# Designed miniproteins, single chains, continued (3), part 75

Each design is a single chain, and the fold is of that chain. pLDDT is the mean over its residues in the fold that is shown.

## One batch from the design tools (miniprotein)

Design m10595
Fold by ESMFold2-Fast:
Structure m10595 (fold): chain A 65 residues (1-65)
Amino acid sequence: MMKLGAVGADTEEGAERAARLLRELEGADEVIKGPTEKGKETYEKARELAKERGAELVAAGAPPL
């Protein structure tokens, strides 16, 4: 509840871009779900990048929940 909506076109677009990149990477992770640690590393790296971007974008707007 209480979603961070209507903050701004720029902030919303940035978050959308990060979410889209994560979705595409998550799809690839499903393909490499097996015992491959490389798949996990790629997913974790993408997640950390998205978190860093999200945190910076929302640093002045909302808490990093």
Scores: mean pLDDT 44

Design m10596
Fold by ESMFold2-Fast:
Structure m10596 (fold): chain A 94 residues (1-94)
Amino acid sequence: SSAAEAELDALLAELEARLRAARTDEEMQQVINETLRRIYEILSTQPLAEALRLAARVTARLRALADELGLPESVRQYLETLMAILRQELVELH
């Protein structure tokens, strides 16, 4: 859905701004958790194939963003763990 893609792009832009403003690893992990929860909400309304396609796109963008921002290893590991959980929950939902 073009609407879902636009909402995901907006959430990723908000995440980038919030990560740039974050002062601690814990604050970064909190904003990642909040953003991925909102991403799951959007993806859960999509058919499985589309949800997985969009999840892969989000994962690629988040990995690129982590590199661009030089995120700490603890934050990167947290992000990878949450992305794996999100993908599993999408499969289990369908």
Scores: mean pLDDT 88

Design m10597
Fold by ESMFold2-Fast:
Structure m10597 (fold): chain A 75 residues (1-75)
Amino acid sequence: VGEEAAKAAIEYAKKRGQPEDLASTGDASEGAVKVLGKEKGARAGLMANIIGQIEGLPPGVVTPEQVKKGAELGA
């Protein structure tokens, strides 16, 4: 589930010309919404951003690993 959300976020970012190993917080949230539904997906995206900031990523940027962790904790 978290891995699918991360892949969806990266695929969404890739379609928009973003780097394939990075997703914006918005792209992560939209990918998570497609896999988990609106409420759980939005929460997973928010958690991914919080985890990313704790781990020292720039604001508004997440990696697939943060999206996976956010989806697992937001479920």
Scores: mean pLDDT 62

Design m10598
Fold by ESMFold2-Fast:
Structure m10598 (fold): chain A 106 residues (1-106)
Amino acid sequence: EEEKKRALEILKVAYEATRELYALSRAGASEEELRRKVEEAAERIKELAEPEIQEKIDKLDFEERAVLISALSYLYVRKTPVEELKEDFLSEEALEIYEEIEKKVK
């Protein structure tokens, strides 16, 4: 359904933004650069959202937007088949640890 596809696109945007933020942080990016990336991701999510959700996002402060992006990124990982996420793990060992812990919390 179109609504579900749009929601999954929002989750993917949040996931990709979180990975970019991690990479920027690891590279020693400034707080200003990290803030800009969060705001860019929030704006993209807003563009994909229904008008009612857009209005709610506009009421969030910076910290709330950052937490929302993080939560949506986590939801993307939970909703995406591990086979599609396999390349996102740095090693097979890291993937195995993830899968083992996931089994314990299901």
Scores: mean pLDDT 80

Design m10599
Fold by ESMFold2-Fast:
Structure m10599 (fold): chain A 85 residues (1-85)
Amino acid sequence: RAELLEKLYEAVLEALKDKVSETQLEVIRAAGKGEIARLRGDEKTAEEYAEKAEKLLSTLSEEEKEELNELVVEAGKPVFEKLLA
C-alpha cells in the first residue's frame, strides 16, 4: 500500500518535473511524503510534511493551485491505472 503510493508520487513527479515550477514540485513531494508517513504510522513526520505542503501552497496563486491540481490528477490517472494493471 505505502509502496504503491511511493511509486505513484515518484511517477507523478517525473511526469511533471518539466511542466510545473520547482515550488509546485515541492508541494507534491511534501504531500506525498506526508501521506506515506501517515500510512506507516509516523504521525510526527506526517505532520511536519503536511505543514510544509501547506506553507508552500500558501505561496502559490489560486491559478497556480488550480493548475497544479489539474496536472496532478491528469498525470496520476494513467500512472495509477498502469500500476494497478
Scores: mean pLDDT 75

Design m10600
Fold by ESMFold2-Fast:
Structure m10600 (fold): chain A 78 residues (1-78)
Amino acid sequence: MEIEKIYQEAIEKATEAVRDAVRAGDLPAAREQASRIFLEAAKKLIELGASQDEITEFLRKGAEAVREAMEAALAERQ
C-alpha cells in the first residue's frame, strides 16, 4: 500500500511539475524537477523494501508519464 501510494504521488507530482514548467517555457526546470521527484521516491521505495522489479517498473512508468505530459504540453504551445 505505501509503495503504491509513493508511486502514484510521485508520478502525479512529476507530470504536474513538467506540464507547468513546459507551459512556462522552462524545459530545464521540467527535467530537473521530474528527476528530483523520481530520485526521492526511489529512495523511499528502497527503504520500504521494494524489489528491484518494482523500482524498475516504477521508473519505467514514471518516464513514460513524464514523456507523455511533456509532449502534450509542447503540442499545446505550438
Scores: mean pLDDT 79

Design m10601
Fold by ESMFold2-Fast:
Formats: structure tokens, C-alpha cells, sequence
Structure m10601 (fold): chain A 77 residues (1-77)
């Protein structure tokens, strides 16, 4: 929803990361949320996002996991 503030988008991203039941579509949702945020805002989520990938990569489609990892590394640079 376009009316959702950036702070709420960060909160939603962190909520997905904290889920006790990670789903295959979570990587796709995380990528979409990162792309909706300004790069400087998204950089604060790089470390939590990479930790999520380290813990849950096997549960995610490899294509989506790779895309998320690439985006997070680009934001870290």
C-alpha cells in the first residue's frame, strides 16, 4: 500500500525476519520491501537481512535467495 510510511516498511521487513515460520515467498517480499525504501534507509536492514539468509537460505528458492543476497551486498557497498 502506497500510504504506508517508510518506518512501517522497515517494521514489516523486521517482522518478516523475526518470523518463527519462514516461507519460500519471504525472500521475494524482503526484496520488494528493500526496493520500496531509499537506499540509505535500506542499508540499516543489510545486517539483519544477511543474518536471515545465513539462517534460512535452505528454506528459500535459490534464485530468490541469490537475488536478496546480491541486493543486500550492493546496499552495503
Amino acid sequence: VSEIPQASRQGLFLMVLQSQYPQAKDAEALIALLKLMPPQQAQALVEPGLQYLQQHRAKLPEKDAQALETLLKQLAS
Scores: mean pLDDT 72

Design m10602
Fold by ESMFold2-Fast:
Structure m10602 (fold): chain A 97 residues (1-97)
Amino acid sequence: MEEKKKKLLEALRYLSRALRSPDPREAAEYARKAAELLEEVNPELAETLREAAELFESGSPEDIARARLLLEEAIAFVIMELYMLGVSSEEIREAVE
């Protein structure tokens, strides 16, 4: 499904930006944008990303660390899904840049 590939790639871009952001508030916004894109594709993953956004918004070091772990797991899942859908390694790499 072409629309699913597009949403997963766009979500991956936001997840990568969230993980690279030094600002937890900005990371939370990117995580929420990824969750919106994934709501119809994978509602359970969208819920996990909203939890990550809430953890970033709390601002405690422990919560930020947990949020980053959830982002890393979400990124790994999205990359695996993209590979299963036949998306090239180059397209995936461009999304995480």
Scores: mean pLDDT 86

Design m10603
Fold by ESMFold2-Fast:
Structure m10603 (fold): chain A 67 residues (1-67)
Amino acid sequence: SKKLKVTPLSLEVADGVVRLTAEVEYLGEKWTVTYEIPYTGDTVDLSAVFAAVVEKAEEEAKKKFPE
């Protein structure tokens, strides 16, 4: 499959940061993407965080496999 696949690996909250790490698979290659947002003890929108990770993965895929 030529589709980009993003798999969440870990979500951690430490040192005032929410960190989402995901594995990206595209065209037979795998790599890791990490996205961080500040955490002040308030509610975190995990859907928005994951969407940002996917967007970052797509941009990295474009750089690795320019068409």
Scores: mean pLDDT 77

Design m10604
Fold by ESMFold2-Fast:
Structure m10604 (fold): chain A 74 residues (1-74)
Amino acid sequence: GTVDPEVLDAEVDIALLEIWRGIAKIDPNPEVAEESIKVTDEGIKRAEEALAAGNFDEVRKIVEETIKKLRELW
């Protein structure tokens, strides 16, 4: 069978945070890089825990909060 669309959306959101983590590692400002890596690491961990528990709404909320924090660092 196909993967549930809600599971796919959650996995895509987590993958986007992993991409942002990679971008954070090459940020020209070392203070922004370090804090962005920390923010994305915490967001990914929490989102993965929520996904494992089947809490798709929590995954979306965690991803949104993580992106908001990243925007505040920029």
Scores: mean pLDDT 79

Design m10605
Fold by ESMFold2-Fast:
Structure m10605 (fold): chain A 92 residues (1-92)
Amino acid sequence: SLLEELKEKAEKNKEKQDEELEKKVLELLEQLVERLLAKVRADGTGISEEEARAFVEKQWPLTEAYIKSLTKEEQEKLLKELEALLAKEAAR
C-alpha cells in the first residue's frame, strides 16, 4: 500500500531525518489546518466544517507518513513555508 511504501521510505531516510524538525512541521501543519477549517465554516462554501474535518482526519495518517518520508532539506523548506502562511493568516 502507499502508506506502507511511505513508511519504508521514512525508515530508509532515517539517518537523513531530524525528528525535532519533523515534529515542528507536523505541529505547524495541524495549526494551519485548524485555521483553514475555521475559515471554511465562515465562508459558507457548502462544505461543513465537520465534513472537512472528517476528511482531514481520514487523510492524516497518509499526510504524516508523507512528511516523515521527506528529506531534512524538504522538511526545512516546508517548515519555512508553513511559518510564512501562519504569519500571513495572523496578520490579516
Scores: mean pLDDT 74

Design m10606
Fold by ESMFold2-Fast:
Structure m10606 (fold): chain A 99 residues (1-99)
Amino acid sequence: ADVTRQTGLVLRAIGLQIDAELLLKEELSEEERELLERLIELAERVQKLALSGKEEKIKAAEEALELLEKALEAIKAGDLEKAKELIEEAEEILEKAEE
């Protein structure tokens, strides 16, 4: 596993958490708040998986992170159905990759 790739994934996941936490300070619906909180929790799991040192786990972390980044954009666009689907798909990838 490439240390640069692992570091890049961790930094992207941290950035995603920061962006989501900043949105939580705004006036939000209950559904938007729930999705942002789920996204933050999954981004923490991405960081842990990226630091595993196993190639298959790093790849799963990268795939899940891309889905979570798209989910945040969907939340910002008000497409909460799409955001929920992307979050659920990311969660499934993480669950399958975790020991």
Scores: mean pLDDT 86

Design m10607
Fold by ESMFold2-Fast:
Structure m10607 (fold): chain A 61 residues (1-61)
Amino acid sequence: MIEYTEEERKEMLERRLDRLRASKAHIEQILPTLTPEQQARAQESLKVLDEEIKRIEEELK
């Protein structure tokens, strides 16, 4: 049983951050192998991931 909602919330946010960072790393890793059109789409996806990561990092402060 979790006694404090703050600890549970922090653990959930940290797990979400790990997943988002893994997704970003995967896209960055394949980016140089993509066509210019695919790179443009990947850059937009990276922008969305960066904004979500930043939002969660602010919540963890």
Scores: mean pLDDT 79

Design m10608
Fold by ESMFold2-Fast:
Structure m10608 (fold): chain A 82 residues (1-82)
Amino acid sequence: SMLVEELLKELNERIKKAKEEARKRGADEAGAQSGAIIRWVVDALDRGVPREDILEVLRRGLEESTDEVVKKTLEELIKILE
């Protein structure tokens, strides 16, 4: 789905930006990444994105990610939203 691909790109950009900003400040990169994912889910729900599309984005993010912190956060959110 075009929507799911656009949403996944948005999520990945938010994660990348949060990590880069945390790195510049010498802050917790892991916490920044997890926080960005959680805030994206809340924002997407608030915008009226269907739960099924959010779940699909999180599942695809989990399959495509190589970052353990990102994977764990995505797994936990999938369990909460199911």
Scores: mean pLDDT 89

Design m10609
Fold by ESMFold2-Fast:
Structure m10609 (fold): chain A 85 residues (1-85)
Amino acid sequence: MAEEVVEAARTYLELAKKAAEAGKPVDAADAARGREALAVLARGFREGVVPEEARELLIETLQTAGKLSEEEARELLEEVEAYLR
């Protein structure tokens, strides 16, 4: 589980960086990969298995995709964790 959550976080960050660089929505294949990664992340949060490495990757994702500060990204991640439990 822990390794799957870390890999899902890496995938989501990769897609967020790609979308930010393109300045447009991701294509259907990348959207499907993102949904699969999000499902794994949601399972990790629900089961309380989110390694610190995955948390840091998600913070970077929120900064990249949402153009948030690190503090805003950490706050949003905590809210998402509460929502997914």
Scores: mean pLDDT 75

Design m10610
Fold by ESMFold2-Fast:
Structure m10610 (fold): chain A 71 residues (1-71)
Amino acid sequence: SAIAEAVRRHLAGMTGSDTLTLSGDVTSAVLLSALAGSRGIGVLDLRQVTSIEPAALAALADAPSLREILR
């Protein structure tokens, strides 16, 4: 999908700090907004997440730079 492609493109351009920390209820919109504020991710920290939309997880599963998920 165009959204998954945009996320992967963003993640592939990652430099510097590569940890994205999410909290509360995570929807696709929240995830895309968070990714737009970072230069991609290698580590996804979900330890403070109370719920996550399946479409948001599907987008992250296609991320080429994602190495680790913390939960």
Scores: mean pLDDT 62

Design m10611
Fold by ESMFold2-Fast:
Structure m10611 (fold): chain A 100 residues (1-100)
Amino acid sequence: SQAAADTYIEQVRKALEEAQKSFDKAIKAAREVGDKETENYLKQRKEDLERLAEERIAAIRAGDNDTMALHAIQVIGEAERVKKEAEDTYKKLKEKLEAS
């Protein structure tokens, strides 16, 4: 249903936004450390997640109820996984900044 699609899309967008915030913090920290390789890696991972989210949102709009749930679960799970990766990277970069 349209209402189900809208709910799943909202959940995906919320998960994406939280991951984007974590990436932005890590990207800034990498820049402050002067770690251009890590900065570029994080930017690419953020862009990959954004592209995946756009693709899955399009699939949710086009799919049935079972397909909608699967697409939402997959992209939310990926967003949560890469958010944690960005947070772990941020912690390591902060330790380097404190040592400088």
Scores: mean pLDDT 87

Design m10612
Fold by ESMFold2-Fast:
Structure m10612 (fold): chain A 70 residues (1-70)
Amino acid sequence: MKELAEEAARAALAGDVEREQALLEELKKKATPENYKEILKAAYEALAREARRAGREDLAEAAEAYLAKA
């Protein structure tokens, strides 16, 4: 679960949107309704962290906006 979320974040940073979406779909399939929200939040937190490290402020702000709305 967490490994899929981290890999999705790396795919997003690489600009591989197809791989990002495929990994998020796998995460959704493997998650229970109870833990899906928590895993998804962890994925976006990881994305924000990695995006800022990579200088991708656009992705970091998008991830942070998602977390604020959730």
Scores: mean pLDDT 72

Design m10613
Fold by ESMFold2-Fast:
Structure m10613 (fold): chain A 70 residues (1-70)
Amino acid sequence: SNEKIQETKIKALRLGVKRLKEMKEKGEDPEFIEAQKQRLIDEARKMIDETTNPKLKKEFQEILKEAEEI
């Protein structure tokens, strides 16, 4: 179902944010970090736009906030 796709995307994006934070802490190239951060932000924004379920939409909004804070 559409919701199952969105739930899978939430898990993938959360893992992406966690991984990128760890890479930044380890001193990965700032240009690479910024490019990956922008990719996560763009994907989260797209998912917020496509998501009608209020609970899932809030999860994507939280992911967007966390990605922007990297």
Scores: mean pLDDT 88

Design m10614
Fold by ESMFold2-Fast:
Structure m10614 (fold): chain A 80 residues (1-80)
Amino acid sequence: LSEREKKILLIIYGQEETGVTASEIAKALDISPATASRHLRRLEEKGLIESRLSKDGKTRIYFLTEKGKKLAEKIVEEEK
């Protein structure tokens, strides 16, 4: 994983209950929403995150998969 992909996984890991939007990732990492969306799509392709539409169908929200959660836990343990 790239350094940004690791940070994105850790942000989602910290917000498991609500998930995250591309806009929230963009703000957290000081990158464009387009760049955040690209990283999120790549993580979804790797099976580390999954996405769902909000109740109003206007916002896509990203959550960790079981695989993504296990990887995030390992990253937390390895970053001493």
Scores: mean pLDDT 82

Design m10615
Fold by ESMFold2-Fast:
Structure m10615 (fold): chain A 111 residues (1-111)
Amino acid sequence: MEKFKEELEKILMEEVEEAAKENNVSEEDKKLMLEIAENFAKLAASEDEEEKERLYEEIKALLSKLSKEVREILAEAISRGAVKFIEENPEYRERVEEAARRFSEAVQEAV
């Protein structure tokens, strides 16, 4: 699972970096967005339900520190990265889609 996590994290980090630059996101918010992207990759790669719940709560806590506008920018970037990763790694589709579902719930709860 380490290769899965590292590859997904790299793609997500690249999408977040680009989205933050294009939308003039602050360096502080960008740091939070990158931390959320890292936790999303860990959530998708995890096979431990207790670890998944911990990561989900961490993602919610980090999202609550972002404005609604920045959360929408992040959600779009994560979605683009996840789709790109699944297209290159279709065997991981179910795991990434489950993580994306949990992430969408976390974004809704942060509002």
Scores: mean pLDDT 84

Design m10616
Fold by ESMFold2-Fast:
Structure m10616 (fold): chain A 86 residues (1-86)
Amino acid sequence: SEESKEAARQSAADITVVGAQVEADILAAQAERTLATGSPSEGRAALERALKRTEEEAKIAMSFNEEEGKKILKEARERFAAIAAA
């Protein structure tokens, strides 16, 4: 039924979105640590790698829930920009 299809889609979307959010948080923390302990160039490289990974995960999330995936991407970009400015 339509209800069964929607329930299954929403469950898959929720799992994917939560996974992407958790990974983004871990990557941001790792990038901040690299900035604190490494050179500015190492810190920038770590931020760029973290953002790229988060963008890849957000694109996967978008395939299940476009609105939530776009939100993850936007929030990650803002967070990583703030880390880079600090």
Scores: mean pLDDT 77

Design m10617
Fold by ESMFold2-Fast:
Structure m10617 (fold): chain A 92 residues (1-92)
Amino acid sequence: SLPLPTRAEDFFSPVLTPEQLKEIEALAEKLGLPPGTGVRIAQMAEGYYLAGFDPGLAARAAVVDYRKRHPGLLTDEQAKEIEEKLYEILSK
């Protein structure tokens, strides 16, 4: 693969910033979840959001999908806290 040329422009508009990814990962760590769990769920939520889901539906779909792929990893309370944080982030 060849490197893409960079331009002296402001930026593309990212759905999730590095700071927002750190916020969700810090929440996942506080909840005792494995490293990278918050970032992975956030990336799934971003994918649903880019596919045309509203922020709340994107956050919920990502959490539901992640729980199906990783049975028993998240409690209902942990899942709700992550969903709420993702909704806040995607709604900014």
Scores: mean pLDDT 77

Design m10618
Fold by ESMFold2-Fast:
Structure m10618 (fold): chain A 63 residues (1-63)
Amino acid sequence: SAALEAKVRAAGRAMAAAGGLPEEAAEIAVQSSLDGLSPEEAGRLAAERTGADPRLAAGVAGM
């Protein structure tokens, strides 16, 4: 699972760079999704912690 988590985090960072989302927000969104939160909940948590767009963060979490 560690290798899969690393790939998901790398994909999240790439999507963040392409979509203008901060890396910190992407990492929070991906980690929250891996912890079992819905994409919408993960996106909201990332937005609350970083000030990023919750919709972009939810998109990264929904991979």
Scores: mean pLDDT 76

Design m10619
Fold by ESMFold2-Fast:
Structure m10619 (fold): chain A 87 residues (1-87)
Amino acid sequence: DAAALTAAKAALTAALAAITSSSDVTAALAALAAANAAIASISNAALRAALNAQIAAAVLALAQNNYAAASAALNSAIALIDAALAA
């Protein structure tokens, strides 16, 4: 589980960097696809559902060019993973 959480965090961090550093929606969506693959391997169903909800919110925000909302959703997802890794 720690490996899947670490992989998901790396992908979400890459998506956030693509948005915040270059507004690169294509790179952000590619990183979110990698995050979805890593999240599918997380054994905690409640955490997986919460992370999927934040990614869905980020994807919707990106489709609407709302980078602030996309960044907020990704930061929330990263915080959920950090809490799970600290447990």
Scores: mean pLDDT 84

Design m10620
Fold by ESMFold2-Fast:
Structure m10620 (fold): chain A 97 residues (1-97)
Amino acid sequence: ELQRLLEEAARLLREAARRAIRAGDLLSGFRLLAAAQDLELLARHPETPPEEKRRVLENALAVAEEVARRARERGDEELARLAEEAAELIRRALELV
């Protein structure tokens, strides 16, 4: 279950990153790509200590929530939706760690 949540959240973060980059928001795009990569690494390494998993997930959540907030402020409803969906999956993953 945790691995599937991590992989799906990473997929949504990558989709959000592509949208942000196409819109010219390179900083948000790069931060989303970094978060996606970290979640992909967690999915490949189930042996990662719970404390490290939590730290990585909390960082990814913060990035997703910040991007969603900014996207909503700028009227990019699709980017906000993608980031919010990723945040929800990350919150569910945190409950399993």
Scores: mean pLDDT 89

Design m10621
Fold by ESMFold2-Fast:
Structure m10621 (fold): chain A 99 residues (1-99)
Amino acid sequence: KIEELREEYEKNKDPELQAELMAAVAKEKYKKSEEEARIIYLIQKIILEGKVTEEEIEELEELIKKEKEETTDESKLKSLEAQERLIETLKKYLEEKKK
């Protein structure tokens, strides 16, 4: 699966495939949860495509909130807080683009 995604990305350089590859690596190599992998996928997709929808921001906020409620790891909490700040920046970007 990961090798197939890599080959597809090498051929197409598709940002969505790169985001999928990053999420797959997080699951297999780093044993991240489905929710953690989904957060990684959405953030990478936003960064690589340069666009975001309000629905994607809402999903990210919900996933990060859930992970923060469930974690006792200080390092993970700091990472989630950094992701929350990124989302606030993206929300401002979308508001400006609505003009």
Scores: mean pLDDT 71

Design m10622
Fold by ESMFold2-Fast:
Structure m10622 (fold): chain A 76 residues (1-76)
Amino acid sequence: SMEERKKLLALLFLAVAGSSVTLAERMKENGKDKELIQKEVETAIEMAERAKELAPDDEKINEKADEVIKRAKEIE
């Protein structure tokens, strides 16, 4: 169904968001370029928000997306 496809897309965007925030955290720990860290932070927030838009009624997706956004904002 269209709803199942939106949920799968939301999970893919959430996976990208999670990877980007983890990469940003590791880059910050290793003293990497601030511009590169900021790009990954922005990608994490954007992808997490897209996941929430695609699956607004899915509590688990929204919880995980909000966790990614919180982690990303703690890096900024």
Scores: mean pLDDT 89

Design m10623
Fold by ESMFold2-Fast:
Structure m10623 (fold): chain A 60 residues (1-60)
Amino acid sequence: DEKIQQLRQARIQFLQDIIDQLRAAEASLDDDSVKALKAKLNEALLKEEEKIREEVEKIK
């Protein structure tokens, strides 16, 4: 299903962006900022996961 494949690709890109941001923050040697950023990114990731699950259910 083309639509499902597009959603999966968007999710992969979103996850890659999050991982890249975390790596950059870790390289900064600012532990407090890294911890705060990880918490924010985890919340954003969970929210995006729920949104994608909802969209996938609509396609079924």
Scores: mean pLDDT 73

Design m10624
Fold by ESMFold2-Fast:
Structure m10624 (fold): chain A 100 residues (1-100)
Amino acid sequence: EIEKIRKILEELLSLEEAEPLKEPIKNPFNPDEPAMPPGDISLSEIEKLIDAGKIKSIEEFVELMNRMIDIALALFEGTELGEKAKKVREKLEELVKELS
C-alpha cells in the first residue's frame, strides 16, 4: 500500500498545477500566517508524513489530500490557485482508480 501511495504522490508532485500546494498555503486574509498548521496543507509535508510512517493506507492518504485541497478551495475558489487545486484533485482521483 505505501508503494502505491508513493507512486500517486510522485505523479502529483510532477504536475505544474501542484506547484502552489508543495509549500504551506498562506492565509489570504493574513499572509504572514499559514492557513492551517504545518503538516496539514502541503504536498511536501504529506510526503514527510508518509516517510515517517504516519500514513498507513491509501484511504488515509486520500483523506489528507482532500483536506488540503478543500482548504485551498475554501480560501482560493475562483482564483488560479483554486483551479490548480481542482486539477490536482482530478488527477488524485484518476491515479487512485488506476492503482486500486
Scores: mean pLDDT 71

Design m10625
Fold by ESMFold2-Fast:
Structure m10625 (fold): chain A 100 residues (1-100)
Amino acid sequence: MVLDPEKESLEEIIERLLELLSKVLSPDQLAIVKRKLEEILELYPSLSEEEQKEVKEALAKMYENVLKAMESGDEELIETAAIAAMAEIQALLKRAKESA
């Protein structure tokens, strides 16, 4: 099922993304990502409506990219998508901290 950032809450998007990433990340990597996503969730109410929309859209797109990589069965594409997701989450957290 495709995540709709207009219909799903940020909490629902994060939950779905973490469930998906739990299948491709190590336990240590998943714990780091979960912490960063929890920080984004805490900062979210302090962001502008435009920035809130950008965060939800970025995470929903990330979910779709990781899901498509997993559906391909290509281990290299899955690893690349997972690494890209971790980097993007770090970038989103940095932007949220600068905006809050």
Scores: mean pLDDT 83

Design m10626
Fold by ESMFold2-Fast:
Structure m10626 (fold): chain A 82 residues (1-82)
Amino acid sequence: NEEEFIKKAEILLDKLETYVELSEEEKEEMLKIMVESLLKNKDKSENERMIIALEKLKEWAEEKGLEDAVKVLDKMIESLKS
């Protein structure tokens, strides 16, 4: 369900924005990456889908030099890994 994945991605980006300043372009790109990852892995468990999506966002943030975003994403991934 694309709407469900969009909603989950929006909630996650809202949380990230409490710790990191993101441009409109960065938010749009992150939303796209997250939704695409969730759709590709819709057959996996909710936790597994979220971990994979967050790992993709972290890779993107590292490429863009968004160090603060990388740190926050790392903490989010760790919290989901039990």
Scores: mean pLDDT 81

Design m10627
Fold by ESMFold2-Fast:
Structure m10627 (fold): chain A 88 residues (1-88)
Amino acid sequence: GADIEALIARARELAAKTDDPEVQALLLQIARKLEVILDAARQRDDSREAELEQLVQEIVALAQQLLAITDDPEIQALAQQLIEVATP
């Protein structure tokens, strides 16, 4: 399975390398939402299940937006991986 920490690191790396401010903003939003999910997972906070499900849906929507606006194969690969990990 995909390591959430690796996905966060990759999103931040690609955000730092891109010259497109819209792509950068989407990648940073994805990284921030993944960090919230990782923090909740580390704390084993089951009371936030509905919030975490919403965050996953928001990440999928942001990944779909990235695929619509970027021709960068590395960013497309990350976006596709995020969608795949989010779907059982």
Scores: mean pLDDT 82

Design m10628
Fold by ESMFold2-Fast:
Structure m10628 (fold): chain A 108 residues (1-108)
Amino acid sequence: GSASAEFEIDAGTVVARITGDGATLTIKVENAKIEVLEWSGSGSAPKIEGNTVTATAVGGGQATLRLRIDESGNGAKLTATLSSDGKPGTLQVGARSNGTAYSATLTV
């Protein structure tokens, strides 16, 4: 099945809603620190490695990842990448669809 992720950005918080079976979302962060505030999904908890958060949705259900973004004052840049079985997923940021893409840039 196709993987999808929808992003909502509000006042230094990013909410990602990930749908798929084996759909892996990776968020790389520049000029900010990230904290996982909430994870509601089947399988393993999100991993933080350096400036990267990785979360995997399993079983075809929706998983919610809520992140706090603490900006360093130089403009936070977040790059989201969604894949399932080596294929790109569909990304939607705010009210617009980015279509099928390997990555999208998030403005916080």
Scores: mean pLDDT 73

